# Designed miniproteins, single chains, continued (2): the designs that were tried, part 81

Each design is a single chain, and the fold is of that chain. pLDDT is the mean over its residues in the fold that is shown.

## One batch from the design tools (miniprotein)

Design m6793
Fold by ESMFold2-Fast:
Structure m6793 (fold): chain A 57 residues (1-57)
Amino acid sequence: SMAVAVALAQREGGLSREQAEAAVRMAAAGHSPREIAERVGISERLAAGIKRLTASL
């Protein structure tokens, strides 16, 4: 679920709730890790992790 993805992104990525929600929504919408990183202000590596996490749920 999206709520689980947001909680995991916060806990493992050290993100604020707002950053985690934005990153998960962008990942679910099919944005690339680069696009997520640029918009949310996180590393592309972390964005790729969130995209993989979102796809697994």
Scores: mean pLDDT 81

Design m6794
Fold by ESMFold2-Fast:
Structure m6794 (fold): chain A 72 residues (1-72)
Amino acid sequence: MKEKLEKEREEAKKILEKNKDYETLEVMEKLTEAIERMKKKWESSDPSEEPQLKEEQQKISRELQPDIEKVQ
């Protein structure tokens, strides 16, 4: 879990350093928002909901990946 969040942060930083354009800023904002949403859900949820939260996190990552690839 922590590794995936760190990878998403590294991807955003890498895109910013490589492209430095408006598309990069939009991608970073989407990634930051998704990470913040998942953090809040993990902090407020019951342990029994963990499998569902992991699935939702993976779906969000997949949804953002095309945007990341477009900026790269």
Scores: mean pLDDT 67

Design m6795
Fold by ESMFold2-Fast:
Structure m6795 (fold): chain A 59 residues (1-59)
Amino acid sequence: SSMLKQELEQLQQVQEMLKKNKVNRDELRKKNIKNLQKIADLVGPDGKKNAKIIIDKLK
């Protein structure tokens, strides 16, 4: 029936949304790590050392 098709489609949309939210969190974490590394390079060796400590804690 068309009702079963609509319900299946809604379930698939919910599943994709949950998956997207998880991927967005992982991507945000990766971007933050890259940004910290870039900032560390700009502020010199002390900044690089401090960024490494923070990055290791995020892992």
Scores: mean pLDDT 70

Design m6796
Fold by ESMFold2-Fast:
Structure m6796 (fold): chain A 94 residues (1-94)
Amino acid sequence: SMEEIQKKQLELIEETEKKVKETLKDNPKALEIVLEGLKRLKEAVENGESLEKLREIVRETHARLREEVEDEALLTIAQSALQDTLNEIEKILK
């Protein structure tokens, strides 16, 4: 059902939120940007937005991370957390 799909998507986003709070705990700027992106993903899922909208949110969050995060390794970790979450959401839809 659509409700079960939405529930699984929200659970994935919540799991990523828990993971990044631990992984990025010493990097408050990167953590803030990732959490804002995850919040936008949660709101989009709750509102029944398209997969294209979810991709747009991740792309926009990646762009902000590139502007604000100077450490390349940290940038990779933050971007991967968002991209991996999007990839898992896409798998549920297929």
Scores: mean pLDDT 87

Design m6797
Fold by ESMFold2-Fast:
Structure m6797 (fold): chain A 67 residues (1-67)
Amino acid sequence: MSIAEAVAAGALAAQEANRASGGALSPEQVKDIAIEAARAAGLPDSLELVVETDAAGNITAVRVRRR
């Protein structure tokens, strides 16, 4: 799996969880789900995932940086 695929899997998992909860997840919970799912999908530990959300917890941006 590529880094882009791992990032996409993380973002999708977080958005699906937020949708399933009727938008009740906090921005922090959405970010945590995205990071955990991306790591589970193969994001290396040498990379840091940065997730930005709007006030409703919708992911507006994701970026990857090297540690």
Scores: mean pLDDT 76

Design m6798
Fold by ESMFold2-Fast:
Structure m6798 (fold): chain A 63 residues (1-63)
Amino acid sequence: MEASEEAKKGGEEGAREANPSLSEEEAKKTGEAAGQVAADLLPDADEKRQAEMAYKVAKAVSS
């Protein structure tokens, strides 16, 4: 539980934007992974900042 729900949602949105053909399950899995990366990179950041980072990470890995 290192990634916030906001970070996971940010990652899910980024994944869907980069690859709209992803299933809901695939988008959520990518969002969780991107959320964790954001939490690891920005451990002291607020949930909004982590969500923005997760969005960027998910978008980069999904394109």
Scores: mean pLDDT 78

Design m6799
Fold by ESMFold2-Fast:
Structure m6799 (fold): chain A 81 residues (1-81)
Amino acid sequence: MVVPKEKLYKATINVTAENEVEKETIQRYLESQGYKAEVADENKGTLSAVLRNTTKEKALEIADMLGKLAKSVELVIEEEE
């Protein structure tokens, strides 16, 4: 039986921490979800994580959790194909 496959997305999450403790908390959370956080702007405390071949629901779940941990969160979702 051919089931329509859910569309896979590339999600880029930019997260800005208010302080070093918040930054560490964000990094640990992303690592616990299997994603590597990279420092996008050290002076602003901004971290970036790229989720490849993810669902829209998973990307939104991670962004929602980060929004509770961080000063600001930006989520950009693009189709993988």
Scores: mean pLDDT 76

Design m6800
Fold by ESMFold2-Fast:
Structure m6800 (fold): chain A 98 residues (1-98)
Amino acid sequence: SLENLKKALGSEVLAYKMIALAGRQGLERGDPEAALVYAEALIRLGKHYYELGKFDEAIKLYRQAIEAARRAIDMGVKEAETVLKEAEKFLSEVEKKK
């Protein structure tokens, strides 16, 4: 049902917000893996706001994801290069819709 789908989407968004908070705190402590997790969570949240037509919020989240991914790369997390490219692609896409 639509009601069950809305509840599931709300739970997923809340989960990614909590993951982003934990990732940000780990990044502030100098944890390279936390920087990667933070960037990935921000991309998921950005996609959610993009789907809602909230392009300014999506832009902010994708820009934060780019910065977090760059920090992860600087800390030696090679996997963050893929996350950086994904965030840059989605930022370019949402800017075309604004």
Scores: mean pLDDT 85

Design m6801
Fold by ESMFold2-Fast:
Structure m6801 (fold): chain A 69 residues (1-69)
Amino acid sequence: MSEQRIQSMMDSSQQLKQDGYVEEGEQAMQMASVEASRYIQQKYSDSPQEEIDRLQQQATDQAQQTFNS
């Protein structure tokens, strides 16, 4: 999975929210967050776990903030 695919999933979740499908949008956003976490873990597998955890948390926080804005 690529950053572009994750971004597309995030864009889809926002579109669902704008179309009035808030619950479906929230589910799509959570799925995007899970995929982002997997991508970060795979891409940064050579990095310390502490750094991976930080990047995963940052991605989750940004996704939540964007969706809740």
Scores: mean pLDDT 76

Design m6802
Fold by ESMFold2-Fast:
Structure m6802 (fold): chain A 58 residues (1-58)
Amino acid sequence: LSDEEKQQILNGELSDELFQRLLKSDGGLSTMLGLGIIDEEEARKYLLGVQKNRLELE
């Protein structure tokens, strides 16, 4: 992840481009979304929460 992308996540902002880039980095999550196991809205909130928590903890 680029510093600018990390900063956007920490600011609570998640663009469509950033969301798609995160999904491509996590093939498993992308597959689950494609199969309809999770919704895009849920995936966005999940990714934002997890990434923000990890970035703040680190």
Scores: mean pLDDT 74

Design m6803
Fold by ESMFold2-Fast:
Parts: structure tokens; C-alpha cells; sequence
Structure m6803 (fold): chain A 96 residues (1-96)
């Protein structure tokens, strides 16, 4: 079914950078949003559901980034150069 195919694509994309628990929660949010807006038409319901899920995923990534900074004792980046350096340190710490 089209809905199941879209969900599987979304799950594969989100799994590349999010924890499995968050992926499951976002998939549930996608399904709920699709059902809520299905009356506007299938394509529009998918567009709204994908938009919402991607927005929430960005927020969760921001929160996870702040948690990882706190775990490593790193200050919040004040500029783009510090942001890239902080991301690099987090990735290196995860490989240990």
C-alpha cells in the first residue's frame, strides 16, 4: 500500500541519524497526521505528515545535540566554526 511504502522510506531515512525509539515515535506521528488530514486528499495528507515529522525530527536532533554537549562538558557553540568543531568531537566520542 502507498502509506506503508511512504512509512518504510521515512523510517529508512530517519534511522540514518536518529535512535530507533525516536524513529518509531515519528512514524506513529506520521500515521496520525496522515489520518487527520486524509480528507484533504492523499498527496496533501502525505505532504503535511512529512513536513510535520521532519520538523519534529530537527527539534529532537537539536535536543540530542545539547545532551551530547553536556555529556562531554562542551559549551554551546557561539558561531558556525564552533558548531562544526562540536559536531566533530561528538562523532569522535561515539566511535570510542
Amino acid sequence: MELEKRIEELREELSKFMKPKHVDELVDMFKATYEKYKHLGEEKAFELAEGLVRGVADIIRGVDFSIELNKLGLPHPQNPEELEEAKKKIEEAKKK
Scores: mean pLDDT 76

Design m6804
Fold by ESMFold2-Fast:
Structure m6804 (fold): chain A 71 residues (1-71)
Amino acid sequence: IVWNNLGVAYRSLGQLEEALKAYAQALKLEPGNEKIRNNLAAALESIGAQDLAAVVRSGGDLSAVLKWLED
């Protein structure tokens, strides 16, 4: 939950890369949490990463999202 709240705060400040990293960390800790999934997907959609957002929404593998954020 703390990581999700941090992601929301970064997104509200326009710091989308930091928001994505925080949401990804939150989802790693709570992979079944739909709210975290939706927040991460919405942040990805807002930067035009619609394919990655679709993977997150479908419950797909987070390793691709994490690799993208690290690169």
Scores: mean pLDDT 76

Design m6805
Fold by ESMFold2-Fast:
Structure m6805 (fold): chain A 86 residues (1-86)
Amino acid sequence: MPSEEERELAERALSRVEDIPRLISAMVAGAIRTGAGEGKDREAVERGIARSVGDVLRSEGASEEEVRAVEKLSRKEIDEFIDKLL
């Protein structure tokens, strides 16, 4: 679970993403790649989503510290931050 400072860092990094459709597509691709569905390892799915989102952030110029902060977020926290951007 991220600290308050790490959560703020992650939110700022996500808010700087200009290609929101690409960010959403990365989350979907991450979930599919890890075999998201009933009976699948939820932790593996969350790691896959976080990794795909991290790759988008790196391509947008995010620092490694910002990427690590985002990778500590759960799928629910990532979904909530993206909802705020829409």
Scores: mean pLDDT 69

Design m6806
Fold by ESMFold2-Fast:
Structure m6806 (fold): chain A 75 residues (1-75)
Amino acid sequence: MDALERALERAREVLDESQFKSLEAMANSLLKRGVSVEEVTAVIERIIEAYRASNGDPEAISRELTREVARAMES
């Protein structure tokens, strides 16, 4: 089974609907730009970890989404 699909399922369990939609859109954008499934999966896992470390702070998700997108897609 796809590691990416499993990571997205994990994100769906811990994030609210709005944050999950943002994460899914980010993941799809990175894939369309040629970032590997493995790298996108790692980005999702790091965002989930940041959320857990911040005790469910929605601002932590927004910060990590911005950081991970910038890191993966620096141009």
Scores: mean pLDDT 75

Design m6807
Fold by ESMFold2-Fast:
Structure m6807 (fold): chain A 68 residues (1-68)
Amino acid sequence: KVETLTGTVVATDTAAPQTLTVDVDGVRRTFTIPDHLRPLLPNLPPGVRVTLTVDAETRTLLGVEAAA
């Protein structure tokens, strides 16, 4: 199931598996980052507001962009 979420970046972990942790409405959620999205990690420092497209079943990140 594909979901769109808006939240604030808390942390990125580049150890295998790579993960992105975001705060969505006070709840911290962690998603796996696939290899093709790895080049976006330097643009996701803690405190940045982002819009995420995720597979909620696998908790995999499908897309990410900075929210205005």
Scores: mean pLDDT 74

Design m6808
Fold by ESMFold2-Fast:
Structure m6808 (fold): chain A 92 residues (1-92)
Amino acid sequence: MITEEDIQKRIEEFRKNRENLIADIEKALANSENLTPEEIELLREILELLKNGTDENLARAMRLYAELLEMRGMDPELVRGFLLLAEALENK
């Protein structure tokens, strides 16, 4: 169950763990043979947005990450979670 408090907590965790996410994406891009060209493009855009560190860029990164998760056939609740985080961040 996703509450507004849970959404805000996840946004703060995302901000604090941004460097870890950057490292994970860089590692994924280094092993690009396991990624489609479309996934590579999304990951590169997410990486650039995360490095810029603004709330607007963070929201865009979350939306693109949701697209990546959907393309990979990940759990729809995870996709929805990232979209809700992006919307909450945009509404500040």
Scores: mean pLDDT 74

Design m6809
Fold by ESMFold2-Fast:
Structure m6809 (fold): chain A 83 residues (1-83)
Amino acid sequence: SDREKVLEAFNEYLKEELREWEERGLVPREVVEEALRALEEQDPEKIIEALRRLAEASTDPALSRKYQILADNLLEGLSKVKG
């Protein structure tokens, strides 16, 4: 379904970025681990919550804003697709 495709594409994109940001120390490991678990479960509500936590925990304002935008876009995208 389109809902699953949106989650799958987003999951792959974010997994790559999270590993890079963790390695560079820009995001706390605990928050990265929670986000990775949410992505593995492919639960949209948990993924949105994890993105908001990433935004709050990021030390870089640009990363914080990026995760806020991603959470909002994912929420809107999923609201337009009936599962």
Scores: mean pLDDT 74

Design m6810
Fold by ESMFold2-Fast:
Structure m6810 (fold): chain A 65 residues (1-65)
Amino acid sequence: MDVLRKVGAEILAIGVGLDTGHKVTVEGDKITFTLQNPDAAAKAEVEAVGAQLEADGIFEVTIND
């Protein structure tokens, strides 16, 4: 369960990418955040959202610097 939770999580991940200016890729059950020259605050925000998404058990999250 399911499509709506997955879509909500995907929208959240994309929103964080837009807010931080970093690339977000969603493919099936995987979300990848790609950061270039992240400051400590932006990296912490992406890591916090990634941890939340993994805790919900919907996505496998990968963060690339």
Scores: mean pLDDT 69

Design m6811
Fold by ESMFold2-Fast:
Structure m6811 (fold): chain A 62 residues (1-62)
Amino acid sequence: ELSPTQLEILLGVLTTMKGATETVLEILKKNPSAPQSVIDEVEAGRRTLEDQVAAIQAKLAA
């Protein structure tokens, strides 16, 4: 089980990863040769990170 301090560190890491994933999506969406399947996979990863951030925020608020 993660301590509150470890949860805050993990939240920072996941928030940074989400931001980086959003930047990658911007680049992919501007590339006319980017396959839609790749864009869809990266968007799925972004949603997973968003859900994980929300779950950790809920644990820190408890």
Scores: mean pLDDT 82

Design m6812
Fold by ESMFold2-Fast:
Structure m6812 (fold): chain A 84 residues (1-84)
Amino acid sequence: MLSDEELEEIAKKYGVPLEYVKAVQDIKQGVPEKEVAEKYGLGLTTVKAIRDLLQGKETSEVRRKYGLPGSLVTLLSRVVSELK
């Protein structure tokens, strides 16, 4: 498990809100998607996209499936790769 300081450094490195980095870590640890969405104020669709990226799905597939901006999915994929 990464420290809060390590999660903050990842957030700064990729220019994403800390909530996205924490959400990736919680989903990786098996926290239910709905709980993660409520805890960090994220859309359930975004949380499901994070899960699919953690399962190794391609950014283009995830983008099409959930109708998310490509830029967001790309940033989420970088955070997912960092937390592997």
Scores: mean pLDDT 84

Design m6813
Fold by ESMFold2-Fast:
Structure m6813 (fold): chain A 69 residues (1-69)
Amino acid sequence: MEKEKEEKIRELAKKIADEIASGMVNVTDEQKKELEEKVREMLKNDPEGALKIYERIEQARKKVEEKKK
């Protein structure tokens, strides 16, 4: 992969991990880091799948907001 794309994958993985962790209670920094690493591995294997994963999380957030209204 290109270095620039790798950096974006890392940032995306961190955002995804943070989003997931925010829905959990009592999540430690170590657990967040492990989650980030797992997500990053998935994104590196399938960059196209990376967008699908991010869209899933965005959709989940939109559904929560939609239910609020």
Scores: mean pLDDT 66

Design m6814
Fold by ESMFold2-Fast:
Structure m6814 (fold): chain A 61 residues (1-61)
Amino acid sequence: SAAEAAAKAENAAKAAEALGLDNPAAQRGYTSAKEGIAAAKAGDAAAGEQGMRDAGNLLGG
């Protein structure tokens, strides 16, 4: 759902902040999470989930 995607994207953004935005991977993850939050708020759950996945991949790989 859009709400679930937004919540997960918010958690990803918070995790990226915790890693320190001076780290390029964390900065990219934060940007993807913010894009996911914006898309989910616009009612696009799929784009929100994609932003969350991109954030996870950048932070974890």
Scores: mean pLDDT 67

Design m6815
Fold by ESMFold2-Fast:
Structure m6815 (fold): chain A 67 residues (1-67)
Amino acid sequence: MSLSPAARATIQKATGLDDAGAAEAAELAQRVVEGEISGREAAERLQRTYGLSPEQAERALTAAASG
């Protein structure tokens, strides 16, 4: 998945994720759009992998889906 610099910056500002974490958020958001996983499952994966709060995970997925 291609992640725009603007989307990456928004994700990182909202969550404190590095470039790899922002890329994972973008991949999970794409899988939600494609119907492969639920938004809740994507948020739970970000919380487990990166220690994000539910609010941070939701913001990351929203920013990734919008970029």
Scores: mean pLDDT 77

Design m6816
Fold by ESMFold2-Fast:
Structure m6816 (fold): chain A 74 residues (1-74)
Amino acid sequence: SARAEAERLGAEAEELYATRDPADPAARKELIELGYRYHMARLEALKDKLSEEEIEKKRAELEKLKAELLAEAE
């Protein structure tokens, strides 16, 4: 399920955070990409509780945030 997938992605992000050097730009990029996938999966799990318009708006916001964070990590 989307909820179970979000939980797996969250666990992967926690493990990456625990094992990687926080000063490494590559590790920060991987965390940003995992965080994006995690939040997208969480949003999909809320599809039954939110309108389609609200879901699309939040997806666009997450995509914009990912792009901004990746640019800052360079």
Scores: mean pLDDT 77

Design m6817
Fold by ESMFold2-Fast:
Structure m6817 (fold): chain A 101 residues (1-101)
Amino acid sequence: MKPVPLELVREEETADGTIIKVYRAEGPVTAETVLQAISDMEKIAKEKKKPVHGIIAAPEVTEDARKLAEYINKNGKNIKVDLVESLEEALRRAEELKAAH
């Protein structure tokens, strides 16, 4: 499937050095979209030597995308991906991560 474009809405760094990226999806998020986001975040994590936590706001997420994000969050070392239903939830999640770290 073709990846849906992700708009970068916010980029911040926590006190412990985690890079938080908030994205808004222009359409349904599929496994291909999540794979592309993970690839981009992994490259940034390697270049900056810092973990990256991505939050993707999407009105629709496919089951394969959810399973892939769960797999990465369980087995990945430097990358975390949260899939949320609204930009408001994504921004709230980013603030929670900043407060916790």
Scores: mean pLDDT 83

Design m6818
Fold by ESMFold2-Fast:
Structure m6818 (fold): chain A 94 residues (1-94)
Amino acid sequence: SMERLERVEDVMLRTALRLLRAAERAGDSARAAQLEAIVQDWAKRVRELIEKGEATPENILAEAEAFLARAREVAPDAADLLDETGREIRRIVE
């Protein structure tokens, strides 16, 4: 379960970093700030699941899907990237 969590975190981090770099290159500081807040919220929620012993595949997938939905609202132009990220996470979680 921890190995699956680490793989999900790697996928999420790569996706978040791509979105943040794109916003920064475009000079969109507001979007970058919103994306950073979404990443921080994701990290907090995952930490809470780990601390409670509730970092199950179902809970990890639910938090990942919530992250992707929020990211899509902030960066709708990245829909294809976010959809592919979601598919990759589902494959990891099974």
Scores: mean pLDDT 83

Design m6819
Fold by ESMFold2-Fast:
Structure m6819 (fold): chain A 77 residues (1-77)
Amino acid sequence: SAELEEKQEQAIEGVMAGFDLDKDGVITREEIREFLSKTREVSDETVDALLALYDVDKDGKTTMEELKKAWLEDMVK
């Protein structure tokens, strides 16, 4: 439903803002895991989707834009 999609978008944006504490545009997989556990605004399904995304790069980090785009595409579509 639309309400769930909007809530996910807001949670993603909030989490993304929290992840980039260094403001360098790079987010590590550990940072994502930690923030997802603390925010409680993100579903377990979102966590699994992010973990699958990070497995592709195999270096444990990604850019904020790449993560946000993939997160929104996977969860909102």
Scores: mean pLDDT 58

Design m6820
Fold by ESMFold2-Fast:
Structure m6820 (fold): chain A 87 residues (1-87)
Amino acid sequence: TVAELLLEAGRAAAEGDQERMRELGKPAFEAMYAALTPEQIAALRERLAAFAAEAEARYGPHPSPEQEAELAREVGELLARFVAEAL
């Protein structure tokens, strides 16, 4: 499913596998945007903005590579959950 692809892309990014993240991420994002309504896209954008603010509050402006890996995993989980709830 689209949610599974987004989750796997986030996991690949967290593990430093940039090639796998790129291969999974592009089709996953394309499928996600094709499936979501404009209203759902606006809601997702709001959730991503809230996540970005929380991440900056937790790790500051210069997250370490380990913290960036954790954020990549969390973004993947957030996107997967949003798609699972919306579709």
Scores: mean pLDDT 80

Design m6821
Fold by ESMFold2-Fast:
Structure m6821 (fold): chain A 66 residues (1-66)
Amino acid sequence: AAATDAYGDAVAEAVKQLREGKLEPTPEQRAHADRVLADIEKGIELTPEQREAARLFAEAVLLVRA
């Protein structure tokens, strides 16, 4: 099974709600998504599952902002 800890679970839930149009990103969530994406680019040690969940969340938020 895909191992998502509490952080990954929260990110996955947020992405799901964004895809369904139930969650509108706030400016703080957009800033958080930018930082998460930057951390991934800097090679912060995350599991592959956490990286994927975080990237999907960041991309969903950034698409709304862009």
Scores: mean pLDDT 60

Design m6822
Fold by ESMFold2-Fast:
Structure m6822 (fold): chain A 65 residues (1-65)
Amino acid sequence: SALEEAILRTLAERGPLSARQLAEILGVSVETVVKAIARLREQGLVAVDGSLVSLTPAGRALVAA
């Protein structure tokens, strides 16, 4: 989805971010971002450690252009 692609691109450009920071940057609710992060985690494209969301190697490869 466009939101999932935007999350991956933002993490690639800015490094690890919280769901709240992603919501602020992307202009969407924290709840919307959390649901998108859950889908990205299921796909193995992001990892969550504490409050921080980061790209996996697979996520980085997908965003690389």
Scores: mean pLDDT 86

Design m6823
Fold by ESMFold2-Fast:
Order: sequence, then structure tokens, then C-alpha cells
Structure m6823 (fold): chain A 85 residues (1-85)
Amino acid sequence: MSIGERALRLAREALRLARRLLEEARRTGSVPRERILELEVTIGMALILLGVGKRLGEISEEQRREIERLLAEAEALLAEIRRLA
């Protein structure tokens, strides 16, 4: 799997996790700190791979735009989760 494909996979995973945790926060009024940390780590790993892939020229412009869009959405949801938890 290429660096771009791995970054994209992690960005998609981060967004899926963020959506699930936001739903949990809205239903229960709480999210375990460990789950928030898991989301933060997943976002961080995707950002590291995005940065490395950009430096090495191993990420296409299409992949870069999709990854950045997914991570921006995941980060916005993380901010909402932190407000609710």
C-alpha cells in the first residue's frame, strides 16, 4: 500500500471514528477519554503520513485534497465531541 493510500485509509478511519464518538456523546453526554485519544492519534498518524507523502512526492493532488477534506471534517467533529464531553 502506498503512503498516499495509507494516509487516505487513516483519514477515512478517523472520520468514521469521529462520527461514531459524536453520536455516543449526543446520546450519553459522555465519551471515554481513551476513545478521544484514539481519535486524536488516528488524526495525527494520518497527518504525519500526509506530510511525509507530500515531501516524497508520493501523494497525488487528488489524494491530498481528499485526505485534507476528510481530516478537516474529523477535526471539526473532534472539537464538537470535546465540547459535549
Scores: mean pLDDT 88

Design m6824
Fold by ESMFold2-Fast:
Structure m6824 (fold): chain A 98 residues (1-98)
Amino acid sequence: KTLDPDRLEAEINVGLGRIAAAVGDLETALANYEKALESRDPVARAEALLELGRVLARQGRLEEAIRAYEEAIRLAEPADPALAERARRELERVREAL
């Protein structure tokens, strides 16, 4: 697979966001996922939205988390069914927690 600079930049931003989230820096995690959303790649944006939704859910921002997961599913379904399924599982967990 070709190294697309746009895709690579998005993957780096998602990685930085995951590291920030792991140490409890949710503000930095959100900022990095939002940068990843600037990608032209729908799969990169879907991955960023999935991780963004997880951080929003951890902050108790459940309505925003639901919207992020729904958008992640929409973007991922055509190209990455496994990513779409991960987003659906997170969406179901948040809806069950309401």
Scores: mean pLDDT 84

Design m6825
Fold by ESMFold2-Fast:
Structure m6825 (fold): chain A 88 residues (1-88)
Amino acid sequence: GMEGLLKRIQAANLVAQPAADAQKDEVEIEAFGLALSGRIAEAAYLLVKEGLVTPEQAKELVRQAAKIMGLSDEEIERLLNELEEMLK
């Protein structure tokens, strides 16, 4: 049954414990790709959703990334508003 399959997957995960760290790396790579595409608010939201950062840390990351990219204060406020709407 499904329970037997799930137990076999859990046993495989106990042998492949490094795979849990690989999942975090995959999320970070996806977030980095979104940020490079200018989708900074979506990248920050993904990190919060997956439990890697707090909402406050995500807002700071948006501010820092936008400043590095040379965005105006108005664009930074827009990105922060987009992040806050996604976090509702």
Scores: mean pLDDT 70

Design m6826
Fold by ESMFold2-Fast:
Structure m6826 (fold): chain A 84 residues (1-84)
Amino acid sequence: MEKRLEELEERIKEALEKGDEEELIKAVKEALELAAEYVKKHKVELGPEDNELARAVREVLEGKDVEEIAKELVKKILEKKEEA
C-alpha cells in the first residue's frame, strides 16, 4: 500500500505543523500498522539503519502495543522539532 503510506506521511507532517498531538499519534499508529503488515506479508528486510520509524516497525512485529510505540515516536518527533 505505497500510496496510502505516502498519504499518511503527509498527514503526519500536517499534524506536526498544526501541533495536533492527538492526530499525530493517530496517523503514526496507522502508518506503523500498515508498514508492519507490508513488511510481514512481503518479508521485506528492515535495514540496520538507526531510523526511528524502522525501529518502531520492528517493535510492532515483535508484538508490542502499537499505540504505545506511536506515542513514543511522536514524543521523539516533537522533541526533534523543538531542538535548535
Scores: mean pLDDT 72

Design m6827
Fold by ESMFold2-Fast:
Structure m6827 (fold): chain A 62 residues (1-62)
Amino acid sequence: GFSERVKRLQEALVAAGFRPSAFGLAGVDGVYDAGARRAILAWQRLAGLPEDGVADEALLAA
């Protein structure tokens, strides 16, 4: 469902250089799907964090 946290994560992913299409979404809409999870895993890999698909404060600070 819609979530403000997911929307903030999508905005942070776009700011980090991920295109909205990389999430498999029409844009920043607050919906967490497989595309958004894959983008988070890629960001965790680039940041040197554990690839668990969970966006935490450490990931958002990277």
Scores: mean pLDDT 61

Design m6828
Fold by ESMFold2-Fast:
Structure m6828 (fold): chain A 65 residues (1-65)
Amino acid sequence: MKEFKAGDLTVTVEGDKITIKRGEKEVVLPGSASGSQVGAAASAYLGASKEEAEKAGRFVTENGG
């Protein structure tokens, strides 16, 4: 398991899944999801800023499950 915090976002990579959490809101993506897909989901569903979304996506690209 790998975990990263980008502002208010917590990104967890667990083998076959990626979990993005912000406060009480959560989005789960397959572990095969790209960093760009993670960033897009954070912005669309969790209201992440462009900078937070880009940081979360970069983490997944470098540390993918």
Scores: mean pLDDT 78

